# Designed miniproteins, single chains, continued (4): the designs that were tried, part 84

Each design is a single chain, and the fold is of that chain. pLDDT is the mean over its residues in the fold that is shown.

## One batch from the design tools (miniprotein)

Design m15095
Fold by ESMFold2-Fast:
Structure m15095 (fold): chain A 63 residues (1-63)
Amino acid sequence: MEKKEEAKKLIEESERAYQAGDLDRAVRLANEAIKIATSLGEEGKEYIEKAQELLRRVRAARA
Protein backbone atom coordinates (compact mmCIF):
# COMPACT_ATOMS: atom_id res chain seq x y z
CA MET A 1 0.00 0.00 0.00
CA GLU A 2 1.30 3.49 -0.85
CA LYS A 3 2.19 5.59 2.22
CA LYS A 4 -0.46 8.22 1.46
CA GLU A 5 -3.15 5.53 1.16
CA GLU A 6 -1.82 3.85 4.32
CA ALA A 7 -2.10 7.10 6.32
CA LYS A 8 -5.65 7.67 5.01
CA LYS A 9 -6.67 4.09 5.88
CA LEU A 10 -5.23 4.40 9.40
CA ILE A 11 -7.22 7.61 9.98
CA GLU A 12 -10.41 5.93 8.71
CA GLU A 13 -9.78 2.92 11.00
CA SER A 14 -9.08 5.28 13.92
CA GLU A 15 -12.38 7.09 13.25
CA ARG A 16 -14.26 3.75 13.24
CA ALA A 17 -12.57 2.72 16.50
CA TYR A 18 -13.57 6.07 18.06
CA GLN A 19 -17.19 5.61 16.88
CA ALA A 20 -17.18 2.11 18.43
CA GLY A 21 -15.88 3.47 21.77
CA ASP A 22 -12.50 1.71 21.45
CA LEU A 23 -10.50 4.77 22.51
CA ASP A 24 -7.18 2.92 22.97
CA ARG A 25 -7.34 1.54 19.42
CA ALA A 26 -8.34 4.97 18.08
CA VAL A 27 -5.28 6.59 19.72
CA ARG A 28 -2.90 3.88 18.46
CA LEU A 29 -4.15 4.14 14.87
CA ALA A 30 -4.12 7.96 14.90
CA ASN A 31 -0.51 8.00 16.16
CA GLU A 32 0.54 5.54 13.42
CA ALA A 33 -1.17 7.78 10.84
CA ILE A 34 0.74 10.83 12.14
CA LYS A 35 4.05 8.92 11.94
CA ILE A 36 3.43 7.91 8.32
CA ALA A 37 1.98 11.31 7.31
CA THR A 38 5.01 13.10 8.81
CA SER A 39 7.25 11.13 6.42
CA LEU A 40 5.12 12.46 3.49
CA GLY A 41 6.00 16.10 4.18
CA GLU A 42 3.60 18.61 2.60
CA GLU A 43 1.24 15.91 1.26
CA GLY A 44 0.92 14.46 4.78
CA LYS A 45 -0.17 17.73 6.44
CA GLU A 46 -3.90 17.09 5.90
CA TYR A 47 -3.68 13.61 7.47
CA ILE A 48 -1.68 14.89 10.45
CA GLU A 49 -4.36 17.52 11.11
CA LYS A 50 -7.18 14.94 10.91
CA ALA A 51 -5.34 12.53 13.22
CA GLN A 52 -4.60 15.30 15.75
CA GLU A 53 -8.30 16.30 15.73
CA LEU A 54 -9.20 12.65 16.44
CA LEU A 55 -6.74 12.56 19.36
CA ARG A 56 -8.31 15.77 20.72
CA ARG A 57 -11.79 14.17 20.56
CA VAL A 58 -10.56 11.03 22.33
CA ARG A 59 -9.06 13.15 25.11
CA ALA A 60 -12.36 15.04 25.50
CA ALA A 61 -14.28 11.74 25.64
CA ARG A 62 -12.04 10.54 28.50
CA ALA A 63 -12.51 13.77 30.47
Scores: mean pLDDT 82

Design m15096
Fold by ESMFold2-Fast:
Structure m15096 (fold): chain A 68 residues (1-68)
Amino acid sequence: SVVEEVEKKAEEAIEKSKGASEEEVQKILDEFNAWVNEKLAKLTDEEEKERIERISVRTINEIGRILA
């Protein structure tokens, strides 16, 4: 499932952000966002898109808290 791939990718991004520099965190966020957007562009299911967008928002917020 694409949703499961996104959840796993999100967990990896959060873990990599712990103890990383601000520059490294920005790169992690950019790579994660680019990957998620590519997946979303290929999807037609609105429910699946909504779930992925929700995961993405949570992930960005958690990484933002680590950086702060």
Scores: mean pLDDT 83

Design m15097
Fold by ESMFold2-Fast:
Structure m15097 (fold): chain A 80 residues (1-80)
Amino acid sequence: SLKEQLLALFKRLADRVIERDPSLREEVEKWLKQLEAAESVEEMLRIFVDFVRWAVERGVITREEADAFLREVQALLDAG
């Protein structure tokens, strides 16, 4: 399902953030819980975009990596 694919993509990004900065694990886990609690695909997308922005602002991912993940999100939307 689209929700399962979005969650899988989010977990892949979350793992990368934690691997690069393990001190962010607790904050990343809060984002993951928020995404898992989302009632709609639209809410999941807002959370995903906000998380990507947060990770760039924290310097743990680049804008190029952020753009690549957001393109993967868009590809999932276009396929479903």
Scores: mean pLDDT 85

Design m15098
Fold by ESMFold2-Fast:
Structure m15098 (fold): chain A 96 residues (1-96)
Amino acid sequence: MISEEVLRLEVESAMALIKAAVGVKFGDAEAVREAVELARRVAREAIELGSIESLRVAAETAEALAEMAREIGDEETAEEARRLAEEARRALEELE
């Protein structure tokens, strides 16, 4: 696995979670939506990389973002994040 790319995707995932958590705290639905878009980019790159580690982080990040979107009442964003988590989990299962 390419250690540098894996680390970058882990950092980007953490940044998405921080952005969403701040969004939930301040009632900023746009921040949560932006976090899901960042997570989608991370998941796509994780799938292209074929990294079990990156896909696991991407799936867990998307699952957490779905819950945060529900807390703020953005059901459409929660559904997008949930589908993203399912896609990442499916890709992970194919590699295991």
Scores: mean pLDDT 84

Design m15099
Fold by ESMFold2-Fast:
Structure m15099 (fold): chain A 97 residues (1-97)
Amino acid sequence: NKKKAEELYKKGKEYFEKGNIEEAIKYYEKAIELDPEYAEAWYNLGLAYFALEKYEEAIEYFEKAYKLEPSEEILKNLALAYRKLGKLEEADELLEK
């Protein structure tokens, strides 16, 4: 199922690039159903929810992605999502590493 998850993830990215965020979310969710450890799919699901201004949901998905595969890019987007919610203290703490 890893190859199928990768295909679904790529389809999601195509929809996201075209600005069809709702379809992108559906394909990222399907990819995660097949491979729950697919860090890139969790991260892009977070980006999709961020684009919809669903910042609480974006944070949950970025946290999942970070647990699977830590990266500075994920931390920066986590901090940005916290700032969008007015949680400036939490945002600043994430960047102190």
Scores: mean pLDDT 87

Design m15100
Fold by ESMFold2-Fast:
Structure m15100 (fold): chain A 56 residues (1-56)
Amino acid sequence: STVVRVAAHDLGKSEAEVRRLLTAYLRGEISARELAEALGISVGKARSLAEAYAKD
C-alpha cells in the first residue's frame, strides 16, 4: 500500500506497525484517539490516513 509506505516513512515507523494500527482502527479494535496517540499525530490526521488506507 502506497499510503502505508508513505506514512511509515513520514512518521518514522515500520510499514508493518502502521498497517497493523490502521487495520485495528478500521475493525473498531482501537479508537481514533488511540490510533492518533500511537502514530504521534492529530485525531483528524489519523482519521484521514485511515480513510486513505481503506480506499488504497
Scores: mean pLDDT 87

Design m15101
Fold by ESMFold2-Fast:
Structure m15101 (fold): chain A 58 residues (1-58)
Amino acid sequence: SEEIKKLLIEGIAKILEGIGLIFEGELTGDEELKEKGKKILEEGKKLLEEADKLIEEE
């Protein structure tokens, strides 16, 4: 389904963005940047969990 594909793409994109921000925050000592990255990472995980639920309901 197109809805599942969209959730997977957006979820993966947010996970990669979150990881990148966490890594940058670690290198620069920016705790706020790390926390921002963690929030975006969690948003990505939630999108993937939503996609998994839609797949399971088939």
Scores: mean pLDDT 84

Design m15102
Fold by ESMFold2-Fast:
Structure m15102 (fold): chain A 91 residues (1-91)
Amino acid sequence: AAELAKRAGELAQKAALIAMKSSPKAINKATAAAISASGALFLAERGSPEAGRTAKDAGELALEAGKIAGSKEGIELGERAIELGREAQAL
């Protein structure tokens, strides 16, 4: 569970950074995604049962930022973060 939540948080953070670099219009949403992803990583390191949900939420914000930025890579990483976060939450 913790490994999946950590992976999801890392992917959400990467997606957020890509979106932010791709378009200034994505900055606010990408910043929110990055903050949420950092929270998910912190919770995963602590073995928190909330890590998976937080990582999924970060992935959803990162996906939205990727769509605003028009970044295919950001969208794909955000979708993968959501998938892994959901898997972590289900465990």
Scores: mean pLDDT 84

Design m15103
Fold by ESMFold2-Fast:
Structure m15103 (fold): chain A 64 residues (1-64)
Amino acid sequence: LTKPIKFLSIDEIREIARKAGDEELLKRAEELEAMYKGEIPATPEELIQLGEELTKKAKELKEK
């Protein structure tokens, strides 16, 4: 892919985590959602990095 980064929505990440039983990924997805809602202070860089990391984790779980 020319653009390797394709973010999954928080809802998609949460669904994948729930189906896989990955409680850590589910917690991280909840953390990302809280950051978007302003419940946890986060910089734009932190949001991008976490979203990218969680997307990668979720895709690996989904593909396996």
Scores: mean pLDDT 74

Design m15104
Fold by ESMFold2-Fast:
Structure m15104 (fold): chain A 72 residues (1-72)
Amino acid sequence: SLPSPEEVEANMYLMLGVLYERLGDYEKAIEAYKKAIEVNPELKPIAYEGLSRVYEKAGKKDEAEKWREKAK
C-alpha cells in the first residue's frame, strides 16, 4: 500500500527539517518541522523531538524544554 499525498508531503517536510538542522540553518529547520506537524499531526512525536533538538542547538533553552516536554 502507498502513503497518502498528505503523508508524502509531511515526510518531505520532516526530511527538510533534518537537512536544515544538519546544515545549521535552524530557522528553516524549525519552519520545516512545524509544517510537517501542520500537514500530518501524527508526526508530532518525531517533529517535537526535532524542534527540541534544534532550539537547543540554537541556544534557546526555554523553547527546547517546552518541545521536549511535548514529545513525551
Scores: mean pLDDT 86

Design m15105
Fold by ESMFold2-Fast:
Structure m15105 (fold): chain A 71 residues (1-71)
Amino acid sequence: SESEELIRQGERLHEEGRNKEAAELYLEAARTAIVNGDWGLAARALHLAAEAGAPASEIQKAVREALEERE
C-alpha cells in the first residue's frame, strides 16, 4: 500500500539520521492510513513519527486533518 511504501522510505531516511524528513514521511503514511481506515498501520506510522521526533502538536494536527478528510 502507499502507506507501507511511505513507512519504508521513512525508515531508510531515519537510518540515515534524517529524522525530520523521516517524520514527515511517517506523518504522511499515518494520514493516508487514517483516510483508508487502516487503523493498525496508522498507529504504527504515528509511533514511528514520534520516535523520529515529530512534536505531539504535529501528530495531533495530522490525525485531526486526516479524520476530517475521511469525514
Scores: mean pLDDT 87

Design m15106
Fold by ESMFold2-Fast:
Order: structure tokens, then sequence, then C-alpha cells
Structure m15106 (fold): chain A 65 residues (1-65)
């Protein structure tokens, strides 16, 4: 539905904002907390679109490496 698409766009936007905060942070403990928050948002996305969630998990793994 259109509502689900809007929800997915909002979740993806939140992930982008968190990734920007991770890049700006110099504290490994803060980065770990922010990564955990991103992972929770990806789990929420998986309820609507599992394929998108898998792609985002792959992206997160590359950012974290």
Amino acid sequence: SMEEIEKLKELVRKIAELLARIRASTDPAEQDRLFAEVEKLIEEIAKYNPELAEGLRDTLARVRA
C-alpha cells in the first residue's frame, strides 16, 4: 500500500541519518550503539520488504568493515 511505501521511505531516511552520525563520530562505543539502532530499523524494514533488508544488511557490513 501507499502507507507501507511511506513507512519504508521514513525508515530508510532514518538509517541514512544514523549512518551520517556514525561517520561524524570518533567514539567507538557511540558508533556501536548507532550501528545497533540501524540494525533494529533494518529488522523493521524486513517485516515489509525482506529483500531490501538483506541489501541494507550487506551495505551495513561494508560500512562497518
Scores: mean pLDDT 85

Design m15108
Fold by ESMFold2-Fast:
Structure m15108 (fold): chain A 64 residues (1-64)
Amino acid sequence: SVVEEAKRLIEAHEKGDEEEAKRSLERLLESLPEDARRGVEDSLERGHDPVSIARAILTAAEER
């Protein structure tokens, strides 16, 4: 799920595992619907931090 991949990305970053963080980001993007994926890709192109994006996804999921 998107939430699980977001958690894995954050955990990998906290552990300093750059390869796992990269793989988790790729899986996160693959798990998102097209409109949400476009938004995340645009944010990444604008220089937003992948971990901050993952945290935003978790926050949005908790507000449902």
Scores: mean pLDDT 78

Design m15109
Fold by ESMFold2-Fast:
Structure m15109 (fold): chain A 98 residues (1-98)
Amino acid sequence: MTRKIASLVTAAGILAAAADFSASLGDNETAIADLLAAAELLREAARLLEPYDPEAAERVLRLVEEAVEAARAGDIERAVRLLREAARELTRAVDKLE
């Protein structure tokens, strides 16, 4: 379980970094697509976490939902920040299970 969550968090982090880079080049459409893909990976990680830490899973899902809303509104900076916060919450929750 923990290895799968770590893999999803790593993949989401790569997509968030790619989105930040695309936005820096003015390619907001690609940035938004990458942020939405990262959000889906973190949502899956939260589902895997829920049976072990339902409170942490709920916090992650709220951050992901806010990030999706920010991305759809074109607020790429806010979306990246929220997704990175969700990833940190997932990593912290997994570390407590080890």
Scores: mean pLDDT 87

Design m15110
Fold by ESMFold2-Fast:
Structure m15110 (fold): chain A 55 residues (1-55)
Amino acid sequence: DEDEFLKELIENGTEEIKKLAEKYEKARKQDLASAPVYKKEIEEELKKVEEEKKK
């Protein structure tokens, strides 16, 4: 569920991920074509965070 996904990102994400999650939520509510773009950016940032923990 996208609402649960966004809530977890806002609660547990970095400042970068939180900002992207807020932009994604606003774009999704307005049915903007940029919503999928923000979702991809969030996924990219999550991968970077996991890579940092792995090092």
Scores: mean pLDDT 72

Design m15111
Fold by ESMFold2-Fast:
Structure m15111 (fold): chain A 114 residues (1-114)
Amino acid sequence: DLVALLREAVEETRRALELLKQALENPEKRDEYVGQALLELGRARGLLAQGAAASSPELAEKLREAIREVEEAMKYAALSEKDPVKSLEQAAKLAGEALRLAEEAYRQAAAQAA
């Protein structure tokens, strides 16, 4: 079920964004939150890739854009060991863009499934 798959992708991406925000607010537990955020971003990437393979060309293109934003967020989150504040702010911004694209894709798929 494409709709259920994309709903799960949205939930994983949203969780990753909240974990990145927690990493910014809680320096003492930053490594723990970043580690969890990277796991959730990896799961979101996998779900978005499955969604792209199962969707129309137009929807697949939007999902591939979301995947690119997730991959960039993962790169910046990984850089947080060297430059935590700037890297995590950029990772959160990119995760937010991925979330927006995933939510748009989910809404389109849900509308088509009615």
Scores: mean pLDDT 89

Design m15112
Fold by ESMFold2-Fast:
Structure m15112 (fold): chain A 81 residues (1-81)
Amino acid sequence: SQSQRVRRRRQQMLERIARNEDFDSLRQLINNFNNEFGSSFAIRVINSMRREIQRNRRISRSQQERLLSVLDEERDRILKS
């Protein structure tokens, strides 16, 4: 399905970001969503990514913690602005 295809592509992107520790790309992606669609949409994307990271068996626990930390920082930044 369309939803499964979108989820798999996002999962692969998150795995690549985790492997390469490319957190700046993750922050830029979130900021682009916030700028284009607003804070409510960006927060929904962050929440979706958090669930995908926590369920992704190809991302180690320490990598999950680092990614979730970045997402929490971006969420707090959006809510403060």
Scores: mean pLDDT 84

Design m15113
Fold by ESMFold2-Fast:
Structure m15113 (fold): chain A 95 residues (1-95)
Amino acid sequence: MAEEKLREAEEYLRRALEAVRAGDGERAREYAERALEHLREAAALGSERAEAALPAVEGALEAVRAGDLEGAAALLEAAIAVLRGEAETVPDPVA
């Protein structure tokens, strides 16, 4: 169950990243919100990777709402890396 939610979340995060790169903030917000929902469900099931990725996705949504698509892209890439086990923590969003 949790692994399925993580795969769904990663797919939505990838779609959000594509939308951000295309300059489509509205679509990026929609996909990131869906990813956040799946991550919250996975975290509730005990997924530490989902819990670790939540701040990055929440930050990405805030960046999209502020019109900071570059910052949103960096945070979405960080969240994807955490879910893939390529990063244990989200890097500083200002780095």
Scores: mean pLDDT 80

Design m15114
Fold by ESMFold2-Fast:
Structure m15114 (fold): chain A 84 residues (1-84)
Amino acid sequence: SEREEILRMIGLVLRAIGMLIDAEEILKKYPDNEKLKELYKKMEEAYKKLVEAFKKGNLKEAEKALEELEKYYEELKKLVEELE
């Protein structure tokens, strides 16, 4: 149903926000790391795509945007582990 698709898209947006908050806190710990800043910018761009898909009611586009955001988030997490 359309309601179930909307609720799923809300869940995707909330997951994306959580990853962005975590990434922003990581950037505060490593303020001069240009690669971390680049990955965060890519996460922000993926989040904008997710929000646009949500506005259009397009669940498949929203899922793809979240997958893109998750890819950059995992790359950012891997990079920060190498900095510890």
Scores: mean pLDDT 88

Design m15115
Fold by ESMFold2-Fast:
Structure m15115 (fold): chain A 90 residues (1-90)
Amino acid sequence: MTPEQREEEIERMVEMLRNSLENAEKRGKKLSEEERERLLRLIDELAALARAGDVEALRELLRERHGFEPPASYSALQVANILATRELEA
């Protein structure tokens, strides 16, 4: 995967996650402004870690926050997607 392709995939991930947050709010999920800002900051942080390819930091966050050990073969983008999805569903 080229750096350009990686950036396009990360941009799509961010767009999908932001759309998921908006859809959750439309479905009646009551989020405080602080909680919304927290989730948006998390999405941006996960995107930054995925751009850096920092799979170890993403794995540690997923382990600490959700108790899940992703397989060693998972990419930073795959780990970021799992982490973000679990945070939005919580």
Scores: mean pLDDT 77

Design m15116
Fold by ESMFold2-Fast:
Structure m15116 (fold): chain A 56 residues (1-56)
Amino acid sequence: SKEDAEEAAEATRLSALEAGYSEEAAEAAAELARKYVEKGKLDEAGAAAQAALAKA
């Protein structure tokens, strides 16, 4: 759902910032998590967020 997607995005963003990534990297990871969760692809959301952080 949209609500679940926003919660996943916020959790991803906060986790990335806590791990020492930049605000830009955290926002990119959060955006990918939101898009995949919105589509119901929960397993892919985590992988996409991690890939975004690795690219940063």
Scores: mean pLDDT 77

Design m15117
Fold by ESMFold2-Fast:
Structure m15117 (fold): chain A 80 residues (1-80)
Amino acid sequence: DFIEKLEKEVLEELKKAGVPEELLKETEEKIKIEREKFIESGASKEEAEKRYKYILELTLAEVKGPEKLLELNEKIREEL
């Protein structure tokens, strides 16, 4: 069940980063495709962790323009 835990962790990190709901759904679909590949190949926990970290980083880079990152930074500043 390590793959399911990794999937949940990726989605939680994306939600914390303020990724749009549409992009979250797109990422969930990408995760499902990767899950099938991992099951088919018998990938190790380490390999799965690396791949899911890559998906996380890619999705964060795809966040809608610099404006969304600025909104997140502004909210953090308001909390402080």
Scores: mean pLDDT 69

Design m15118
Fold by ESMFold2-Fast:
Structure m15118 (fold): chain A 57 residues (1-57)
Amino acid sequence: GSLLDKLPPELREMVEKARDLLAQGKTLEEIAKELGVPPEVLRAMLQYLGLADELPE
């Protein structure tokens, strides 16, 4: 989406990798560990970008 075009390349790559891992059925905690960020930071980032619908319950 257009929001990704406004991100620094490093942050955009992180979001794209997180989306790929979500599509593979990984949990938020597993993705956060893979990216080296706290799960709450990853959740906040995805919500800010309008990707909250991709988060597992």
Scores: mean pLDDT 70

Design m15119
Fold by ESMFold2-Fast:
Structure m15119 (fold): chain A 74 residues (1-74)
Amino acid sequence: MDLIEELIKLGKEDPEVAKKILDEAQKTFADTWEALWPLVEAGKLSRKEAVEIALEAQEKTLKELIEKYKKEKE
């Protein structure tokens, strides 16, 4: 699934829903980063690893919300 292409298509169909999905994905990144920060500070996780985990969480949220929208549209 091309997440960027799906998000652009959604933005053309319903820009308000696309914005909500993007905002939620950004929150997932921020929340994941905040949750991982104590591990980074303790030296148990590298900053690079924490960013990668937060980006993966953001991508997963984008996928789940786009699929949920498609299913609810039916």
Scores: mean pLDDT 80

Design m15120
Fold by ESMFold2-Fast:
Structure m15120 (fold): chain A 58 residues (1-58)
Amino acid sequence: DIEEFIKKLDERIEELKKELEKLKEEGGSELEIQLVEGEIALLEGVKAFLEKIKEKKS
């Protein structure tokens, strides 16, 4: 179910955003920050694509 997958992506994005906040607060490396930001961006892109597929299916 595409809707369930979107919900799982949203949960993962929220967790990654929390990790990013902690990493920035704790003075994590630029590389680690960039990798987490990159993962968030990729998952947000996938989520947006799936939401568009869901919208067209209606």
Scores: mean pLDDT 82

Design m15121
Fold by ESMFold2-Fast:
Structure m15121 (fold): chain A 71 residues (1-71)
Amino acid sequence: SMEKQKLIAEAVGHIIRAIGYELEGDYKEAAKSYLEAAKKYKEAGDEEAAKEALEKALELGADKKEVEELE
């Protein structure tokens, strides 16, 4: 569906931004971007991609409560 494709595209955009922040050493913004990607993947029904994005966010110091709410 177009809606699912849009959500996946938005999630990928957040992943690209997260990688950019990691390369700059901005782990706080990288973690936030991975959380946004996880939300979009979850809305799209891509639970595997959402889980991978959540794991990255947690590694980079994301709030554990925000991660738990998205699992």
Scores: mean pLDDT 85

Design m15122
Fold by ESMFold2-Fast:
Structure m15122 (fold): chain A 55 residues (1-55)
Amino acid sequence: MEEFLRRLAEAVRGLTPEQAKDVARALADSGLITPEEAEKVRSPEELAEILRKRA
């Protein structure tokens, strides 16, 4: 799981802000991050930091 989250964090840096928000919602729905964390995502960089912190 940690290796997956670390690789995912690097991959999401290439997303647009809109794509990053959509991915964050999907991750919250699957339980990989919290809904509160997903609501904070405004950019792919912010999503990457959340995923790295979880790894």
Scores: mean pLDDT 78

Design m15123
Fold by ESMFold2-Fast:
Structure m15123 (fold): chain A 67 residues (1-67)
Amino acid sequence: MSLEEKLKRLEEFRKKVDELMAKGASPEEIGLLVQEQVSQMSSPQERRALGYAVVGRWDEARKLLES
């Protein structure tokens, strides 16, 4: 998967989290979405990048995926 595809997946994921929060979703619902994404990631770098992305730290997520 290319760097751009990985970044796009992280952006799509953040958008889904933002939409759930805007709808007043429970922390449990958000947690399940996060766990599903983490379970599909094979590398520690991708999992760390997801963590940065979900809190809006996109530059740090990008740097991890480039490393």
Scores: mean pLDDT 73

Design m15124
Fold by ESMFold2-Fast:
Structure m15124 (fold): chain A 85 residues (1-85)
Amino acid sequence: LVVEGGRLAKEAGELAARAGSEKKDSGTAGLGVAAAGAGSLAERDPSTPAEDVKSAGLLAKRAGERSGNEEAKELGERAYELGAA
């Protein structure tokens, strides 16, 4: 579901952005912010393409991996799976 996938990508992106900021890694924080923005759009607009949700989820997963935040990585992967369905 696009709206649910968007919510998960948003939450994952927010967690990764916070973790990146705490580590003073502006690149990782920026990836998290980008994923959260894309996820937020999908959460608000059910006409968002599923491929955009997949991309947001993958971006959040990568940001989570870079920041060492397991929750962000797991939520991003779940968002990717919902966009792939």
Scores: mean pLDDT 81

Design m15125
Fold by ESMFold2-Fast:
Structure m15125 (fold): chain A 95 residues (1-95)
Amino acid sequence: SLDRSIELIEEMEKRFQEGDYKKAIEFYEEAIELSKDNPALVARAKLNLGKAYFQLGDYKKAIEFYEEAIRLSKQAGDEDTLKEAEEKLNEVRQS
């Protein structure tokens, strides 16, 4: 459900802030499965997956998820997710 997907994304963001990146990834993947028809929620989840993989040192996966987040946030008109995904993609590529 939409409400469940939002709850999962919020719990994942909390886990990310606690440094539990592996658990955050599991919850983000579950949120994507539940939100397949909502591009804005999928974009937000993919942005957070990119951040989690970046923290784990998997820069290739981080780039792939940031590029997907950019594509989906443009589709959804989610300017906040788009801006953050573009900033994160630039940070990875300049490092």
Scores: mean pLDDT 82

Design m15126
Fold by ESMFold2-Fast:
Structure m15126 (fold): chain A 63 residues (1-63)
Amino acid sequence: GEELARKAAEAAGRGDVEEARRLAQEAASMGNSGGATAAWESAKGGADRELAEKAAEQGVRSD
């Protein structure tokens, strides 16, 4: 699931909120809370962190 979380963060950083949401939701469904968290932390490079968190929150919340 870490790979999916990473991809979601990257998509969010590029402004692709829709794709980031989808990927984040899939990662959450896989039950990778630890791996997902690590990916968010890694994405904590600056602006990408905020977009990744926003997209993940929206993706985790039901469709």
Scores: mean pLDDT 59

Design m15127
Fold by ESMFold2-Fast:
Structure m15127 (fold): chain A 62 residues (1-62)
Amino acid sequence: SMEEIEKLKEEARRLAEEAGQPAAGEAVVHEADRLLKEGASYEEVKEAVERGIRSLRRALEE
């Protein structure tokens, strides 16, 4: 659902802030918004945000 996408976007921003890279979180959010604007499927948008979140979580482990 769109509510789930919004929660994932907020999670990406939060993780990026914790990693000291807020611009990286905004990049994930921007990509999700771009995909939605271009009519991408829910699955494509969710996958893109989840991919970004995984990268941010790895950055926090470094």
Scores: mean pLDDT 82

Design m15128
Fold by ESMFold2-Fast:
Structure m15128 (fold): chain A 96 residues (1-96)
Amino acid sequence: SKEELEKKAEELIKKLEEAVENYKNGKISKEEFMKEMKKLFDELIELLKETTDEELRQKIGQKLGGIALKVLELEKDQELIDEITELLRRANNVLS
């Protein structure tokens, strides 16, 4: 249902926000952070493919973009920058 998809998207977005916070606070390694970001982006991109609800698609897209840009603004590690940039490219391809 739409409500189940919205709830799943909200849970995945919260996990992304937690992963960013844990990385910023040094609680997880760069390698673990990259794995978690890729996993959660892949799951949210899959939800974007499964839904025809434009409002939900827009909300997911805005949150993915906002989280990725927030990471990129402060990041100096080129490998992490490249990974997040590729995840954004994949999300944008599904939203277009």
Scores: mean pLDDT 83

Design m15129
Fold by ESMFold2-Fast:
Structure m15129 (fold): chain A 55 residues (1-55)
Amino acid sequence: NPEAEELFERELELSVRAIGLAVEYRLTGDEEAREELERINREIEELTRKRKELE
């Protein structure tokens, strides 16, 4: 399913960003990085749910 594939690719892109933000937060303690990380994690959860409905 092409739609499920597009959602999976977006999940991967966001996962890479989440790793970067987690590293940044651990090194700097920047609360903005933590807030962005939480936002991205929620978005990943939503995309994963949508993808599972298409599979």
Scores: mean pLDDT 83

Design m15130
Fold by ESMFold2-Fast:
Structure m15130 (fold): chain A 68 residues (1-68)
Amino acid sequence: MTREEALRTARGIKEAVELGDEVALAFGKKELITEFGLSEEQADEIVEAAREGASVEELAELILEKTA
C-alpha cells in the first residue's frame, strides 16, 4: 500500500460524504476492504471520521494505520 493510493481513496470517500453520493461511498468502502484489507468496522470508522470533518490527509493516515 502506498500513501498515494490511500490519499486517492480518502479523497473519494470525503467527496462522497460531502455530496451524499451513496454509490461513490459504497465504492470507497469496498476499496478499503478489498484493496487495503480493512474490516467492515474499520471501513465504517474511516467513513465516520470523514463525516466528522477529517481532512483527506488525516483519512489517508488513518487508512495506513489500520493496514499496518
Scores: mean pLDDT 82

Design m15131
Fold by ESMFold2-Fast:
Structure m15131 (fold): chain A 72 residues (1-72)
Amino acid sequence: MEIDPEKAKVFLDALQAKYPDAKFTLKDGVLIAETDNPELAEELRKNADTIAADLSGALGVEVKKVEVVDTS
């Protein structure tokens, strides 16, 4: 399945607006969320399944997992 870059960008922009202290990148069906805020990292891990489902369902792209990277 091919990820639509335009739809992915719109969703990533929305995530960036919702979580300004995090950086989001989509690669090979994996959403990578990087943050230097440990509290936000835990929040993103708790919401990982919801974020993956929203991206897959709303934008028609296949998201296999959400990977949260704590850089703090």
Scores: mean pLDDT 75

